# Designs tried in a protein design run: designed miniproteins, single chains, continued (5). Part 91

Each design is a single chain, and the fold is of that chain. pLDDT is the mean over its residues in the fold that is shown.

## One batch from the design tools (miniprotein)

Design m19160
Fold by ESMFold2-Fast:
Structure m19160 (fold): chain A 93 residues (1-93)
Amino acid sequence: SPLDEALERFRKALLVLEKERGPLTKEQIIDAAVAIARHLYGEFPDVPKDEIKERVINFLKEYLKSLGYTDEEIDEIINEAKERIDKVLAELD
């Protein structure tokens, strides 16, 4: 789908960024997830906010697993990312 293609482009961009600038901090990763959610909501206005959030969170889980984060670290990052995405998307009505 176009949404899946957009997420794959973001995955590639994050891997390039990590290669060029070194490992991203947890804060930078959460900021990136929020920015991706905002972008996808703007590009796909017909997709519900809950679906955008779910797709971004699933993307983030797989990205963090690929970087070797532990399940506990992933849960911590995901919980913070969910809260920030909910707040940001609520402001984009």
Scores: mean pLDDT 84

Design m19161
Fold by ESMFold2-Fast:
Structure m19161 (fold): chain A 80 residues (1-80)
Amino acid sequence: MALATVRASGLTEEQTKEIEEEVRKVPGVLKAVGHTGKDGVGTITVIAEDREAAEEAVKKAEEMVKKYGGKVDFSAVTDL
């Protein structure tokens, strides 16, 4: 299993939820949770079957962040 985290700025709560839903559709993603704090800073946390699935989830999240005009501030993948 792998854990992935993506932190992004310039997103609404609704956009963060849409990214969460799309990331959940990535094959091998077991769980995805989005959270939006003050000033449009969002975090998406993913648990995936393996590192490859986690990396694909990060890629999908980053594509969606850019689609909404946001910025990816941080991303990480860790093996569990």
Scores: mean pLDDT 82

Design m19162
Fold by ESMFold2-Fast:
Structure m19162 (fold): chain A 85 residues (1-85)
Amino acid sequence: MLGEKGLADIEEALASGDPEAIAAAEKALEALKELEKALEKLKEAPKEEVAAAIGEVLAALGDFVDALLEAKKVLDKLKAARAAA
């Protein structure tokens, strides 16, 4: 359930009140929007363009995963700092 866990991390980061966590979450949301656009293109792609559309989805998925990992890293750092304070 990658989507549910990723969305929960994004929501927690947005609710954190920390500018770095919010910025990381916003980047993840932008990457998700690009992934959704790539998936929509794939759904409407003619047979001849499916391979190229799959390539766009894979690239957008990679960007989204990278953004999620960065958001999680910032959130984990914020949680550690709050636990130490």
Scores: mean pLDDT 77

Design m19163
Fold by ESMFold2-Fast:
Structure m19163 (fold): chain A 95 residues (1-95)
Amino acid sequence: MIDEEKVEEKARKLVEAELEKLRASTNSEEELEAKLKEIEEQIKAEWPVLKAEGNETALNASSVLEVAIELLRKYEEAPEELREHAEKVLEEILA
């Protein structure tokens, strides 16, 4: 059975680690918001490829965490190669 809580925990660890780095390197909340927006737009740019796999709801996500959770949730059910690809795309976008 797919452990949705485990997928969410993976997404949280990945995104929160990168958000912590961004927060430590930014001088203001405004700068942090701008960087998060850039990350969301980068994820959205990859979404046409991911949407072909049936991930339509994530296109309307308002936060990077929401998009990251939805991405990992959808691809956790897929073959391991697709899951690894999705995780790598998130890591590269968030890095």
Scores: mean pLDDT 58

Design m19164
Fold by ESMFold2-Fast:
Structure m19164 (fold): chain A 102 residues (1-102)
Amino acid sequence: SEEARQAIFEEVPGTLARMMVAITRSNGLDPVATAKAASLNPGLSADAVADMARRLGLSDAQVADFVALNKKAKSWSKDERIAALEKLGETETAKGIRELYS
């Protein structure tokens, strides 16, 4: 059923954001690039992006910028988001989004 399908994936955006924070911290990845890639992920809400950026130690101004980018990108197609991520060099994140939302 549609209801059961939606319930299964209800927490997916929050789980993904927390996993990205853990991976970023463990591997010494650039937190700004990671937050920008996450803001363009169609599975992440503005609240999830804000939570992730704060956990990565970014400033309130940077958090606000990434939340604004996430909201702006809500009007973009999946392909436009993937193209933006590829321009940032976030090839693996772009591939992951393509696979998750195919």
Scores: mean pLDDT 67

Design m19165
Fold by ESMFold2-Fast:
Structure m19165 (fold): chain A 84 residues (1-84)
Amino acid sequence: MPKLTPEQVRALIEEGEAAGVDPDLVAQLRETVDKLEKALKEFTEALKNIDSDEARLKMTQLLYEIQQLTKEVRALVDELEAAK
């Protein structure tokens, strides 16, 4: 499966908008990728402070959130591609 980074998803959103895909689908995908990007940034910051038990717990919570958001992004990307 191709790796979906927030930047790659944003490129797909722009292609979908240009192709006239459903604006509600595009809006939902934008919201989900923004949440994913935020979680990834928080994970990177927690990783810099990994020597604390608090940081390790935060990383575990963020990893679960990232997995869930990644699954949602993949489903929305599949819908976007099917709508083209």
Scores: mean pLDDT 77

Design m19166
Fold by ESMFold2-Fast:
Structure m19166 (fold): chain A 96 residues (1-96)
Amino acid sequence: SMESKRLAEEAVNLLLDTADRLLAGEPLGSLELVEVLEEAAELLVKAMNNSPEAKEFAERLYREYLVRLGLARSPETAAEILREAAERIRAFFESH
């Protein structure tokens, strides 16, 4: 639906906008990046009407990218990780 598509686009844009903020030199801490990832995952679950498949995907995505963000040593690496998460959210939504 149009509403589901908008929520999925909101999730993707949240991650991409945060990546752009990191590359622009904004001092975003690991906790803030984790909160952004969590919000994007929740938006995807809402976009997919709380489907069990979306919940499982979101939980796996969150756990994987949470660890990767915690290990990121530079804003460039963190931005790349967020962009990868955005693409995985987009691909999941488009394939389901």
Scores: mean pLDDT 90

Design m19167
Fold by ESMFold2-Fast:
Structure m19167 (fold): chain A 80 residues (1-80)
Amino acid sequence: LLEFDKELLEIIKKYIDKDVLSSDELELAIGQYIIDNKLADPEDPTVIILDEELAKVVGKKRMTGSELGQAILSKSTRVE
């Protein structure tokens, strides 16, 4: 199970009403956020163009979905 800082948690809570998530639940929440905000690059669907909220969390404006997933996991704390 994963625990998050307040800024990342506010994004996740829009999709999953939990403070502690599995990695699969996190992946689903972030994937839905990308779809709802149309953050996927239409010319290269492997690339995500981050909005200001996600860019503040990960420190970049553009990355692949895999890189975004890894960056968000690195901002979470594993709880047992």
Scores: mean pLDDT 72

Design m19168
Fold by ESMFold2-Fast:
Structure m19168 (fold): chain A 74 residues (1-74)
Amino acid sequence: SRLEELRARLREVIEQIRAAYEAGDLDAMIRHLREYARLLKEIIALTFSPAEAEALNARLERELEEAERYIRSL
């Protein structure tokens, strides 16, 4: 199913984030974190109502911005 495909891809991206962290590649960490967020938005759209998805996506965007700022401060 589409959800199974998205979950598998999400696991791959988590491993890419780990590899970038171990390599000290902050730019790669941010790129993979953005892909992680994009995949989560697709899962949210398939799982929740449009109103719930909008609220969750707004929170995800804020958390992503904070995480990127934190990573850049390392």
Scores: mean pLDDT 88

Design m19169
Fold by ESMFold2-Fast:
Structure m19169 (fold): chain A 91 residues (1-91)
Amino acid sequence: SLLDKIVEEIKKALENASKEEGEPATQEQIDALRKAIQRLYELAKEKFGEDAANELMKAIADATKGKPLTQKMVDALIEALNKAIEELEKE
């Protein structure tokens, strides 16, 4: 499904970013990440329903669990989330 493809793309972005050591994410990056996650949740809920949106959020949380929030990781995650938002807006 489209949501499964989104989860796999996010996982791939995080795996690539996690190979690099880096500076801790800035507050501005964390705020941008929260905003992107919120927008993705709202779009998934609107298009696929609340249960599907909750499953997507759980998958993203599971994919980030135990990984350090570095600037590179947060930037990669924001990029993947914005790509997912753009794909959902086309549905």
Scores: mean pLDDT 81

Design m19170
Fold by ESMFold2-Fast:
Structure m19170 (fold): chain A 68 residues (1-68)
Amino acid sequence: PKAEEIGVNSMDVTDPKGAAASVAGAKKLKQAGYDIPEDAGIAADVMGEAKTAEQLKLFHEGAKEVNA
């Protein structure tokens, strides 16, 4: 699965579940040492910035936690 498909794009941020997933993904990146602003509205931008394989893995892991 691609990061864009894990419910962290701009459309998903609008949904409560997608917004939580986006925030969780961004938070995971921030905890790993990336300078990411923590906000649901900005999480979609974080997704677009997470183009490095390692960043995508971290973001995907965090987002998956709330996507149930």
Scores: mean pLDDT 54

Design m19171
Fold by ESMFold2-Fast:
Structure m19171 (fold): chain A 68 residues (1-68)
Amino acid sequence: RPPVDLEAAEKAVEKAMIENGYPKEEARKIARDLVRLAARFGATNEEIIQAAKKDGKAFAETLRRVAA
């Protein structure tokens, strides 16, 4: 039931996370969880990708702030 291109966002975030130094398995897990959460709270694909390029931890903190 994905109204948004969650798969495309997940793939992009996964690549960005790997480039940021995360191992592939962690990048995939983070991408799935954070993209789904971010999309639910109205974050754009570009915002998701930009946050992931910096750090998955910063991404999670950004999502929490946007959700609030």
Scores: mean pLDDT 66

Design m19172
Fold by ESMFold2-Fast:
Structure m19172 (fold): chain A 86 residues (1-86)
Amino acid sequence: NEDRKQLMKKLDELETKAAALTIQRLAEIARLANDPDAADQAFKDLASKRTQLSFYITLARRYIEEGNLKKANELLKKAQALLDSM
C-alpha cells in the first residue's frame, strides 16, 4: 500500500529530525550554564515536548501496523506540529 509506505517514510523523517533537534537543543541549553534557572526550565520544556512527540510517533507506528492509516496520519500531523514548536 503506497499510503502506508508514505506514512512510514514521514514517521522515519520525523524520528530522525526529532533526534537531531533534541541533540541541538540540549547543546544550546548547556550553553546557559551561567543561568541555571533558564537552563532547567528550557530542559523541562524540551523533555516534555520530546516525550509527547515520542508518544505520537509510537502510536502512529502502531496504527500503521494495524492498517489505521487515517489515525496514523492525524498523529504524525500532531507530531510535526510539536516538532515545529521545538
Scores: mean pLDDT 86

Design m19173
Fold by ESMFold2-Fast:
Structure m19173 (fold): chain A 81 residues (1-81)
Amino acid sequence: SLEDAERRVLARLVAARERLAAELRAGKITPQQARDRVAALLDEAGRVLRAAGVPEAEVDRMVASTRAALDAEIDRLVAEI
């Protein structure tokens, strides 16, 4: 279902965010590598949501909003290091 696809995407993004934050703080990845991984995750999330029947314009808005939020979080984490 659409709800199940959205829940799966959200759970995966939350888990990925936690891993990326931990790796960035530990110096295991660069800020650019973190952004590249976010881009790949959002591309996959967009594909899953489109396959589940979410309209293209809505997927594009959700992806853009999530990318902005995650980029801001990476910037905050980099400022703490």
Scores: mean pLDDT 82

Design m19174
Fold by ESMFold2-Fast:
Structure m19174 (fold): chain A 95 residues (1-95)
Amino acid sequence: MEEERERLLREVADFRAEVLIKAGLISEEEAEEYKKRFMEGFKKTPPPLEELREELELMRRTREVIERGIAEKDYEAIEREAERIVREIAEERAK
């Protein structure tokens, strides 16, 4: 269980860092520090496995949109789309 949680957290951190690097917002060196801090934060308050799986599923669903936005250098469009999806999930859970 802990092995699975660590693996999922690492996948989430890697995905986030990869997007930021491709968008030109951080360097590879900054991405390593970002991933380290991300992992350390969750060691204190580890999220449930279900939440990690849901986050990875969301990232996979948005990957194509994120990659397209990066190729077009439209970071604002990426932020707007991510916000929309987060709200959609929140509404779905509330109903």
Scores: mean pLDDT 66

Design m19175
Fold by ESMFold2-Fast:
Structure m19175 (fold): chain A 94 residues (1-94)
Amino acid sequence: MLSKEELEAEVLLSLAQMYFNLALKLLEQGDVEGALEAAELAARLARKAAELVGADLEEVERLARELLEAIRAGDVEAARRARDRIVDLIEEAL
């Protein structure tokens, strides 16, 4: 059974994952601008989830910057790796 904070974090992380997946799909289609917008929203949601569960916020923020740089560079694999690490950090704290 989840605490109120853990439940809210799960919802926020699920929404973040949806927007991360949208960002990667847009990047694969060559829409870098759309990918950045989706990734920035996902990163904001992920940061809020991380805050609620006491995850490493500094590391999440560092990985979010790496994700945005990967998207600007058109590096889908680097963006996916950064996304996976953000999700893992938050899930480990749940």
Scores: mean pLDDT 87

Design m19176
Fold by ESMFold2-Fast:
Structure m19176 (fold): chain A 92 residues (1-92)
Amino acid sequence: SALLRKAEKLLPDLSEEQREMIRYAEANPDDPESQYLFLAFQFVMYGGSLEDFEKIYEALKKAPEPYRLAAYFLLASGVIDIEEALELLEKK
């Protein structure tokens, strides 16, 4: 699992529950929950902290599709930090 190995390298405090979430998402790519899980782990890997995971995950689920993709692209490109990405998802 490419995503799981990358997450384990970048997120040393990754829990077994979170590893199971990644495995589920890779096994069930057509499930909408899998898309939110993939994006949430990508946000954490670009923003740095697993403590933000639940906040990111919930924000992604509530945000409309254009905002999810825009926030991810801007964060992954280094244009915004994790705090700004969460604000964009929450429409603050």
Scores: mean pLDDT 75

Design m19177
Fold by ESMFold2-Fast:
Formats: C-alpha cells, sequence, structure tokens
Structure m19177 (fold): chain A 84 residues (1-84)
C-alpha cells in the first residue's frame, strides 16, 4: 500500500542516519519522518509510531546502544506498525 511504502522509506532514511550521521541528525530524520508520515497513518499506527520514536530516542540518547542494536529495534517496531 501507499502507507507501507512511506513507512519503508522512513525506515531506510532513519537506518542510514543511524549508521552515517551524528545523533542530532538521527533525531532530525526521525522528526522529519514523523511529520511526513504521521498524518497518513491509522490511529493504531500513530500510537505504535509514537512508542517506536520514544524507544529509539531512549536507546540512542539514554542507554547509548550501538547503531546495530538500534537498527534491530527499529526493524521490530516498523514490522509492528506495518501489521497494524
Amino acid sequence: SEEDKLIEKFFERVKEAIRTKSPLEVQLEIERAYKEIYPKLSPEQKKLLDRAILRIHYALFVLKWSPEDVIRLLEKEVEKIKKA
């Protein structure tokens, strides 16, 4: 679906930002994708995205997880959003 394509595009942009950019630029890509895709999601998908962003921020900035571990978390959260 159109929504699935947008979610996948968001995932790839954030994944690239995690691997190649500063933590600040990761946060900016997450905020940009949040604004671009959020209005197009169902209420259930919106709740899941809000939770996913919170978890990713916590893992990156509080727990200081490796890029690989954060990407693994993001992959699981994206699958949940697509299934909703």
Scores: mean pLDDT 78

Design m19178
Fold by ESMFold2-Fast:
Structure m19178 (fold): chain A 94 residues (1-94)
Amino acid sequence: MERVEELRRKAEAYRAGAEGALLIASGSDIEEGLAKLEEAAEVTGEEARRARDEIVELLERGDIEGMRRKATEFAGWLRREALRLEAEAERLEA
């Protein structure tokens, strides 16, 4: 059970990170999006932190188009990782 719980916890963090990245990509709430990526990094580690840092760098440079493109790319990647972790958890429960 511990392994399944760990995988589901990580999947939840990756989903939260993806939601944050989508908020940035849409321009709906960049501040909240960055906060979600930072929170996700507590569980995912370097992946979400790297995504946040790259997005912040683009924002600071005024490259809004680059920021949105990177955020969209990271959202897709984070969502795929969440699905992989969920699939692994389901496999262990089956």
Scores: mean pLDDT 80

Design m19179
Fold by ESMFold2-Fast:
Structure m19179 (fold): chain A 83 residues (1-83)
Amino acid sequence: PTYRSKVVIHTEDGRTFEVDIVGSGEVISADELKQILESRGVKVLHADDMTKGVLDKLLDILEGFRINGVKVTSIEVYSEELP
């Protein structure tokens, strides 16, 4: 399937970023997503299922924040399946 996920990213400096990610692949459950992100030190305030393609892009975005010295503290994920 293909999903569109709206991700709200909260940072330690008090900023909030909103990104829309579209990706295809196997479905990653909300619970599995929470386990992956919390193991990386990112709290999940809300989670919907997403695809592996969305997850890969999200992890790249989070790595971008880390490289630029911006600490991500929590995220919210809202997903919809595309036709």
Scores: mean pLDDT 89

Design m19180
Fold by ESMFold2-Fast:
Structure m19180 (fold): chain A 88 residues (1-88)
Amino acid sequence: SRADELLAQATEAFRKATEALAAGDMEAAARHLLEGQRLYGEAERLRDQASPEAIAQVEEAVAEAQRAIDALSPEEKAALLAALKAAA
């Protein structure tokens, strides 16, 4: 379904964000986080068409990205916030 396609794209974006966070690339991380959030928001309008598997995959990717953010130093968190503001 279109919802599953959007959720798959959101999942990929959040996974790329997690990889960028691990690499210390806060600009890339910010771009991928915002793209994932945008795609997930689009999928939300089609929620009733989403498969449980697609939902589980995106929720896992979001949780992994959040754990990566939570593990950042205060300096790295400040850099990510600055990058998010610049990318928005």
Scores: mean pLDDT 89

Design m19181
Fold by ESMFold2-Fast:
Structure m19181 (fold): chain A 75 residues (1-75)
Amino acid sequence: MEAYLALPLEEQRALLRELAARLREDPEAAALFRERVAAAAPEWAALAESLPPEEAERRALARLIVLAEESLREA
């Protein structure tokens, strides 16, 4: 996650779009990703409350990238 958090916002968005395309082709990974995203809902609420919008977006994108990659690896 720290590696993805260091990426520029535009690169985080591009990487997540690529991972989203891979998830669409892998139903098992997509199901795991949805479960993990739901489990992380308290984390996103806390980010929105504690950080400026851009920083909250960067941290949320970094987290989503990690969850997508882990889901694709573990499916």
Scores: mean pLDDT 78

Design m19182
Fold by ESMFold2-Fast:
Structure m19182 (fold): chain A 79 residues (1-79)
Amino acid sequence: MIDEGEKLKREGNRLFLEGNFKEAAEKYKRAYEIYKRTKGEKDPAVSDTLYNLGATYGHLGKYDESKKLFDESRKLRRE
């Protein structure tokens, strides 16, 4: 079985490729919350999910939120 966070991330990826950015953002947000809880805030799965959410917000025209998410993702990357 795949992890709940991984399932939500994959659903987000599918929706993103379909151009359904609003639903993709919702799936990525839920994956982010689960990864923080299950793997810890500094885990690469967390920063990767924030990056995907940032890209999704860019497509939605939410440029300020997109920038903040990209900046947070980069800051959380280890080394």
Scores: mean pLDDT 81

Design m19183
Fold by ESMFold2-Fast:
Structure m19183 (fold): chain A 84 residues (1-84)
Amino acid sequence: MEKVIKEVEDTTAEAVAALDAAADGSLDEFLATARAVNQRLTDVARKAVEEGKKLGEEEKVERTVERGFARVTAALQAAYARVS
């Protein structure tokens, strides 16, 4: 379970950092990065929720995923404001 939670948290931190870095580039590069991090986080979140269900810790995993998406959404909005 700790490994699954950590993978979601690490993927979230990587997504936030990637979006922040991409904001200093072109709009096309930023949009490509935003699509890539959204896909990666969605894939990791789906796998994490499935593992959480098997281990009886679905609620804890879902809360971690929800916080992760909230952080990435905030980072996306902040980064997009810099590109625009």
Scores: mean pLDDT 82

Design m19184
Fold by ESMFold2-Fast:
Structure m19184 (fold): chain A 68 residues (1-68)
Amino acid sequence: MSKVEQLKQRALDQARQFLKEHPDASLTELRQFVNKLMDQLLKEGVSEDQAQEIGSEVARLLGELRAA
């Protein structure tokens, strides 16, 4: 598995854990969470395009879990 794929899986797991810990999180709090994840990815040497791709996938997951 590539480093980017591992970081994506970690980000998705962190998103699921965040919602378990903060089930009443507002849309603003969810947005802040995604922004923090993207910032962490950039600091770990992930490119801007890769961080944006992972951030979009995390935002999609959070939206799906909130809609259920």
Scores: mean pLDDT 81

Design m19185
Fold by ESMFold2-Fast:
Structure m19185 (fold): chain A 72 residues (1-72)
Amino acid sequence: SPDIEEAKSRAEELVKEGRKAYEEGNPEESVKKFEESLKIYKEIKRVSPPEFQPEIDEKIKEIEKEKEEAEK
């Protein structure tokens, strides 16, 4: 779906922004960007068929780990 691909693109852009904020010494902004990305991926998971949910769940776990590192 074009809408899902657009949502994925936005979520990935937010992950890049989160990583950049962390590298620039702004962990609070990093966490906010990762939270925004996670919100989008969780919505993508909700509307995705069951066979694609494990792949989306792994992506969510990856971003959650990066957020946890930024929270330290």
Scores: mean pLDDT 86

Design m19186
Fold by ESMFold2-Fast:
Structure m19186 (fold): chain A 89 residues (1-89)
Amino acid sequence: MLPQMSPEAQRLIAEANRLIKLGYEYHKKGDDELALEYFRKAMELYKKAGEEDPIADALYLMTIGVLKVVAESTGDELFRKMAEIGEEI
Protein backbone atom coordinates (compact mmCIF):
# COMPACT_ATOMS: atom_id res chain seq x y z
CA MET A 1 0.00 0.00 0.00
CA LEU A 2 1.56 3.27 -1.15
CA PRO A 3 1.11 6.13 1.35
CA GLN A 4 -0.80 9.15 0.05
CA MET A 5 0.10 12.75 0.89
CA SER A 6 -1.37 14.01 4.16
CA PRO A 7 -4.70 15.91 3.89
CA GLU A 8 -2.91 19.08 5.06
CA ALA A 9 -0.23 18.78 2.34
CA GLN A 10 -2.95 18.13 -0.28
CA ARG A 11 -4.86 21.25 0.85
CA LEU A 12 -1.71 23.44 0.75
CA ILE A 13 -0.80 22.18 -2.75
CA ALA A 14 -4.38 22.78 -3.99
CA GLU A 15 -4.25 26.40 -2.72
CA ALA A 16 -0.77 26.89 -4.24
CA ASN A 17 -2.05 25.66 -7.62
CA ARG A 18 -4.98 28.12 -7.41
CA LEU A 19 -2.54 30.98 -6.74
CA ILE A 20 -0.35 29.88 -9.69
CA LYS A 21 -3.40 30.05 -11.99
CA LEU A 22 -4.24 33.54 -10.69
CA GLY A 23 -0.63 34.66 -11.18
CA TYR A 24 -0.66 33.36 -14.76
CA GLU A 25 -3.90 35.28 -15.47
CA TYR A 26 -2.22 38.50 -14.27
CA HIS A 27 0.81 37.68 -16.45
CA LYS A 28 -1.55 37.34 -19.45
CA LYS A 29 -2.94 40.81 -18.60
CA GLY A 30 0.63 42.25 -18.53
CA ASP A 31 0.86 42.62 -14.72
CA ASP A 32 4.07 40.64 -14.10
CA GLU A 33 4.71 42.30 -10.70
CA LEU A 34 1.38 41.03 -9.33
CA ALA A 35 1.92 37.67 -11.09
CA LEU A 36 5.25 37.24 -9.25
CA GLU A 37 3.60 38.10 -5.90
CA TYR A 38 1.05 35.30 -6.42
CA PHE A 39 3.81 32.91 -7.56
CA ARG A 40 5.85 33.72 -4.44
CA LYS A 41 2.85 32.92 -2.20
CA ALA A 42 2.29 29.68 -4.14
CA MET A 43 5.93 28.57 -3.74
CA GLU A 44 5.81 29.34 0.00
CA LEU A 45 2.74 27.06 0.29
CA TYR A 46 4.51 24.33 -1.74
CA LYS A 47 7.52 24.55 0.58
CA LYS A 48 5.27 24.37 3.67
CA ALA A 49 3.54 21.28 2.23
CA GLY A 50 7.00 19.71 1.73
CA GLU A 51 7.86 20.36 5.39
CA GLU A 52 4.70 18.43 6.41
CA ASP A 53 4.98 15.51 3.94
CA PRO A 54 7.99 13.93 2.10
CA ILE A 55 5.85 13.16 -1.00
CA ALA A 56 4.92 16.87 -1.18
CA ASP A 57 8.63 17.75 -0.75
CA ALA A 58 9.50 15.55 -3.76
CA LEU A 59 6.71 17.23 -5.78
CA TYR A 60 8.01 20.69 -4.78
CA LEU A 61 11.58 19.85 -5.91
CA MET A 62 10.29 18.35 -9.18
CA THR A 63 8.21 21.51 -9.79
CA ILE A 64 11.33 23.72 -9.42
CA GLY A 65 13.16 21.42 -11.87
CA VAL A 66 10.32 21.61 -14.42
CA LEU A 67 10.19 25.44 -14.11
CA LYS A 68 13.94 25.61 -14.84
CA VAL A 69 13.60 23.35 -17.92
CA VAL A 70 10.62 25.39 -19.21
CA ALA A 71 12.52 28.67 -18.64
CA GLU A 72 15.58 27.36 -20.54
CA SER A 73 13.53 25.91 -23.44
CA THR A 74 11.17 28.91 -23.85
CA GLY A 75 13.40 31.79 -22.67
CA ASP A 76 10.50 32.92 -20.46
CA GLU A 77 11.93 35.00 -17.59
CA LEU A 78 8.73 34.57 -15.55
CA PHE A 79 9.33 30.80 -15.18
CA ARG A 80 12.99 31.44 -14.30
CA LYS A 81 11.96 33.91 -11.58
CA MET A 82 9.42 31.41 -10.20
CA ALA A 83 12.15 28.75 -9.92
CA GLU A 84 14.52 31.24 -8.24
CA ILE A 85 11.81 32.24 -5.73
CA GLY A 86 11.28 28.55 -4.87
CA GLU A 87 15.02 28.07 -4.26
CA GLU A 88 15.36 31.28 -2.16
CA ILE A 89 12.47 30.52 0.22
Scores: mean pLDDT 78

Design m19187
Fold by ESMFold2-Fast:
Structure m19187 (fold): chain A 86 residues (1-86)
Amino acid sequence: GKFIADTAEEIVRLDPRMELLFRDQIDKGITAVVDKGVLQLNPKLPEELKKNPELLAEAILHTANLALALGLTEGAELFRELAEKL
């Protein structure tokens, strides 16, 4: 959703190399989805992100850290758990 899009934009501001990986996520806000109350990686992710799971995991961890800085503790924990499953 919007939070994920805004977070992806901030990651790109901190590391411009991430722009190509997050172009669709910034525009569509869909790096992760909630399915049955569990935060999961979006199955419709671009092929480029699927080819580099280590960079994707790092980016999700940056998302978790930014969520924590914004006071979104529960959301930050969900993103950390998602990154650990990659």
Scores: mean pLDDT 55

Design m19188
Fold by ESMFold2-Fast:
Structure m19188 (fold): chain A 87 residues (1-87)
Amino acid sequence: SRLDRLLAEAEKLYEEAKKDPSKVDEAIQRVERIYTQVLIEYLLYENLYKETGDEEFKKMAEYYRDVLNRLLEIQEELLKIKKEVDA
């Protein structure tokens, strides 16, 4: 799915920044863009569930929320790498 591809891109950016910390600033910016896209779609599915009561939209929102949580973990780890580079 598109969501799986976005998560895979964020994971790849994180792995590349771990191997080459000079890439950390670009990785942070790109993961933030991915987070924003996923957040917009999460809010769309949350709103669709509130309006329709359709359980499929609830399941989609929960799946997007899980991906958002993983993206936040990646952002925290990237910020740790940046802090070590800036020291």
Scores: mean pLDDT 89

Design m19189
Fold by ESMFold2-Fast:
Structure m19189 (fold): chain A 97 residues (1-97)
Amino acid sequence: SSRKAQGRAEIEELSRLINEAKPVFEKAMRKAEALAEELRRRGRPELAREVLREAVTRTIGLLLSGLLSEEEVERLVRELAERAGLPEEVVERILAL
């Protein structure tokens, strides 16, 4: 295939993956933002920024690998919240979003 035809097919495939995963991606971003906001409230703004960056990067990685699901999002958010030292009650509240 020509490079132009290959690039077009890659863009079409990426667009399809994004559209199919959009609701799960939006839910992941809501949970990541809630996690970051909780960390900001607890006086940890630098950790909030680091956690947001990791959550976004890993969610995009899951999307591009075709592995993005609500279960993977819950696992990721739980991992990040527990590593940040948040109480289990707060973790469950964020996961309920």
Scores: mean pLDDT 82

Design m19190
Fold by ESMFold2-Fast:
Structure m19190 (fold): chain A 90 residues (1-90)
Amino acid sequence: EKQKLIEKAKEHLKRGKELLENATSQEDYERAMEEFAEAISYALKANDMELVKEALKGLREVAEKMNWQDFVEAIPLLEKRIKEIIEKKK
C-alpha cells in the first residue's frame, strides 16, 4: 500500500513537471498545478515528506509563473502544516 502511494505520487510529480516545462497558457499551468496537488496528496498519504517537498517545489514554480504571489507566500505555511500531520503519525 505505502509503495503504491509513493509510485502514484511520483507519477503525478513527473506529469506535473512535464506539463510545467511545456506550459504557455493559464490552462496549462492549472493542469500542472492539479498534478502537483495530486502528488502532494499521495505523498502525504505515504507519509513521505521528501516527496511532499518536491511536489510543493513544483507547485511554487507554477504559482511564480502565474504571478500568484499570495499563493507563493502561503506555500511555506502549507509545508509546515503537512510536516506537523506527518510527524503526528510517528
Scores: mean pLDDT 83

Design m19191
Fold by ESMFold2-Fast:
Structure m19191 (fold): chain A 85 residues (1-85)
Amino acid sequence: MSEETLINRLTQLLERIRRLPEEKQEAILKRLAEKFGEEIAKAVREILEIEDVEERKAAIKKLIEKFGKEVVEEVIDLLEELLKE
């Protein structure tokens, strides 16, 4: 996927996660930590706390720069799977 596609997909997924009860958000973050490590889970948690959508997109771009497109693609795949019910 292109970087722009990854930013847009993750932004939409995080907006869905923000609307979930806190207990479900914590369960998702725990699954991220188990698969990708605590550093990635912490970065995703910090992005979830950002109220402004444009600032959240900028933080996602930094996430891609730090961890790489392939890792962020796998994070998106896991989040989509966890949100499928």
Scores: mean pLDDT 84

Design m19192
Fold by ESMFold2-Fast:
Structure m19192 (fold): chain A 74 residues (1-74)
Amino acid sequence: SEEEERRANVLITAAYIAIVGAEFARQMGRKEEADELYKTAIELAQEAIRHATTPELRSDAERVLKLAEEVKKK
């Protein structure tokens, strides 16, 4: 549905914003804030996968999840 597609897109965008915020927090030495933002990004990406009704949205959600998991490992 259009509502599910909008929800997935909003969640994917929010996950990317959380990743960017986490990277900046890490660069500034705010490790606890960075860790919480990475955790938030993973949770948002996982929720986006649940709302992804098209192959393209599912691919985008999986991609941002993988990115969040990779950057969190550092």
Scores: mean pLDDT 86

Design m19193
Fold by ESMFold2-Fast:
Structure m19193 (fold): chain A 81 residues (1-81)
Amino acid sequence: MEIKEEAFRAISELQAYLEENKDLLPELLKDPEFLSKLQQLSELAEQLGTETDEEELKRLLEEIKKLIEEIKKKIDEKLAK
């Protein structure tokens, strides 16, 4: 439960970061890599929602956090230009 809460908190923080940079969203959505990472995050979040094994939940949390950092990096790259 706590692991799922931590993951959804991290996703909520990413959503807030996207809202702060919403003017960049049209350009970000044209980036195939950005769209691919958002799709991967959605798939991992769905897996996390249905998973009950503690070890798999920890693995999914780590993958979600890594992917969120990669998505933030893409936003930062656009913000720097």
Scores: mean pLDDT 81

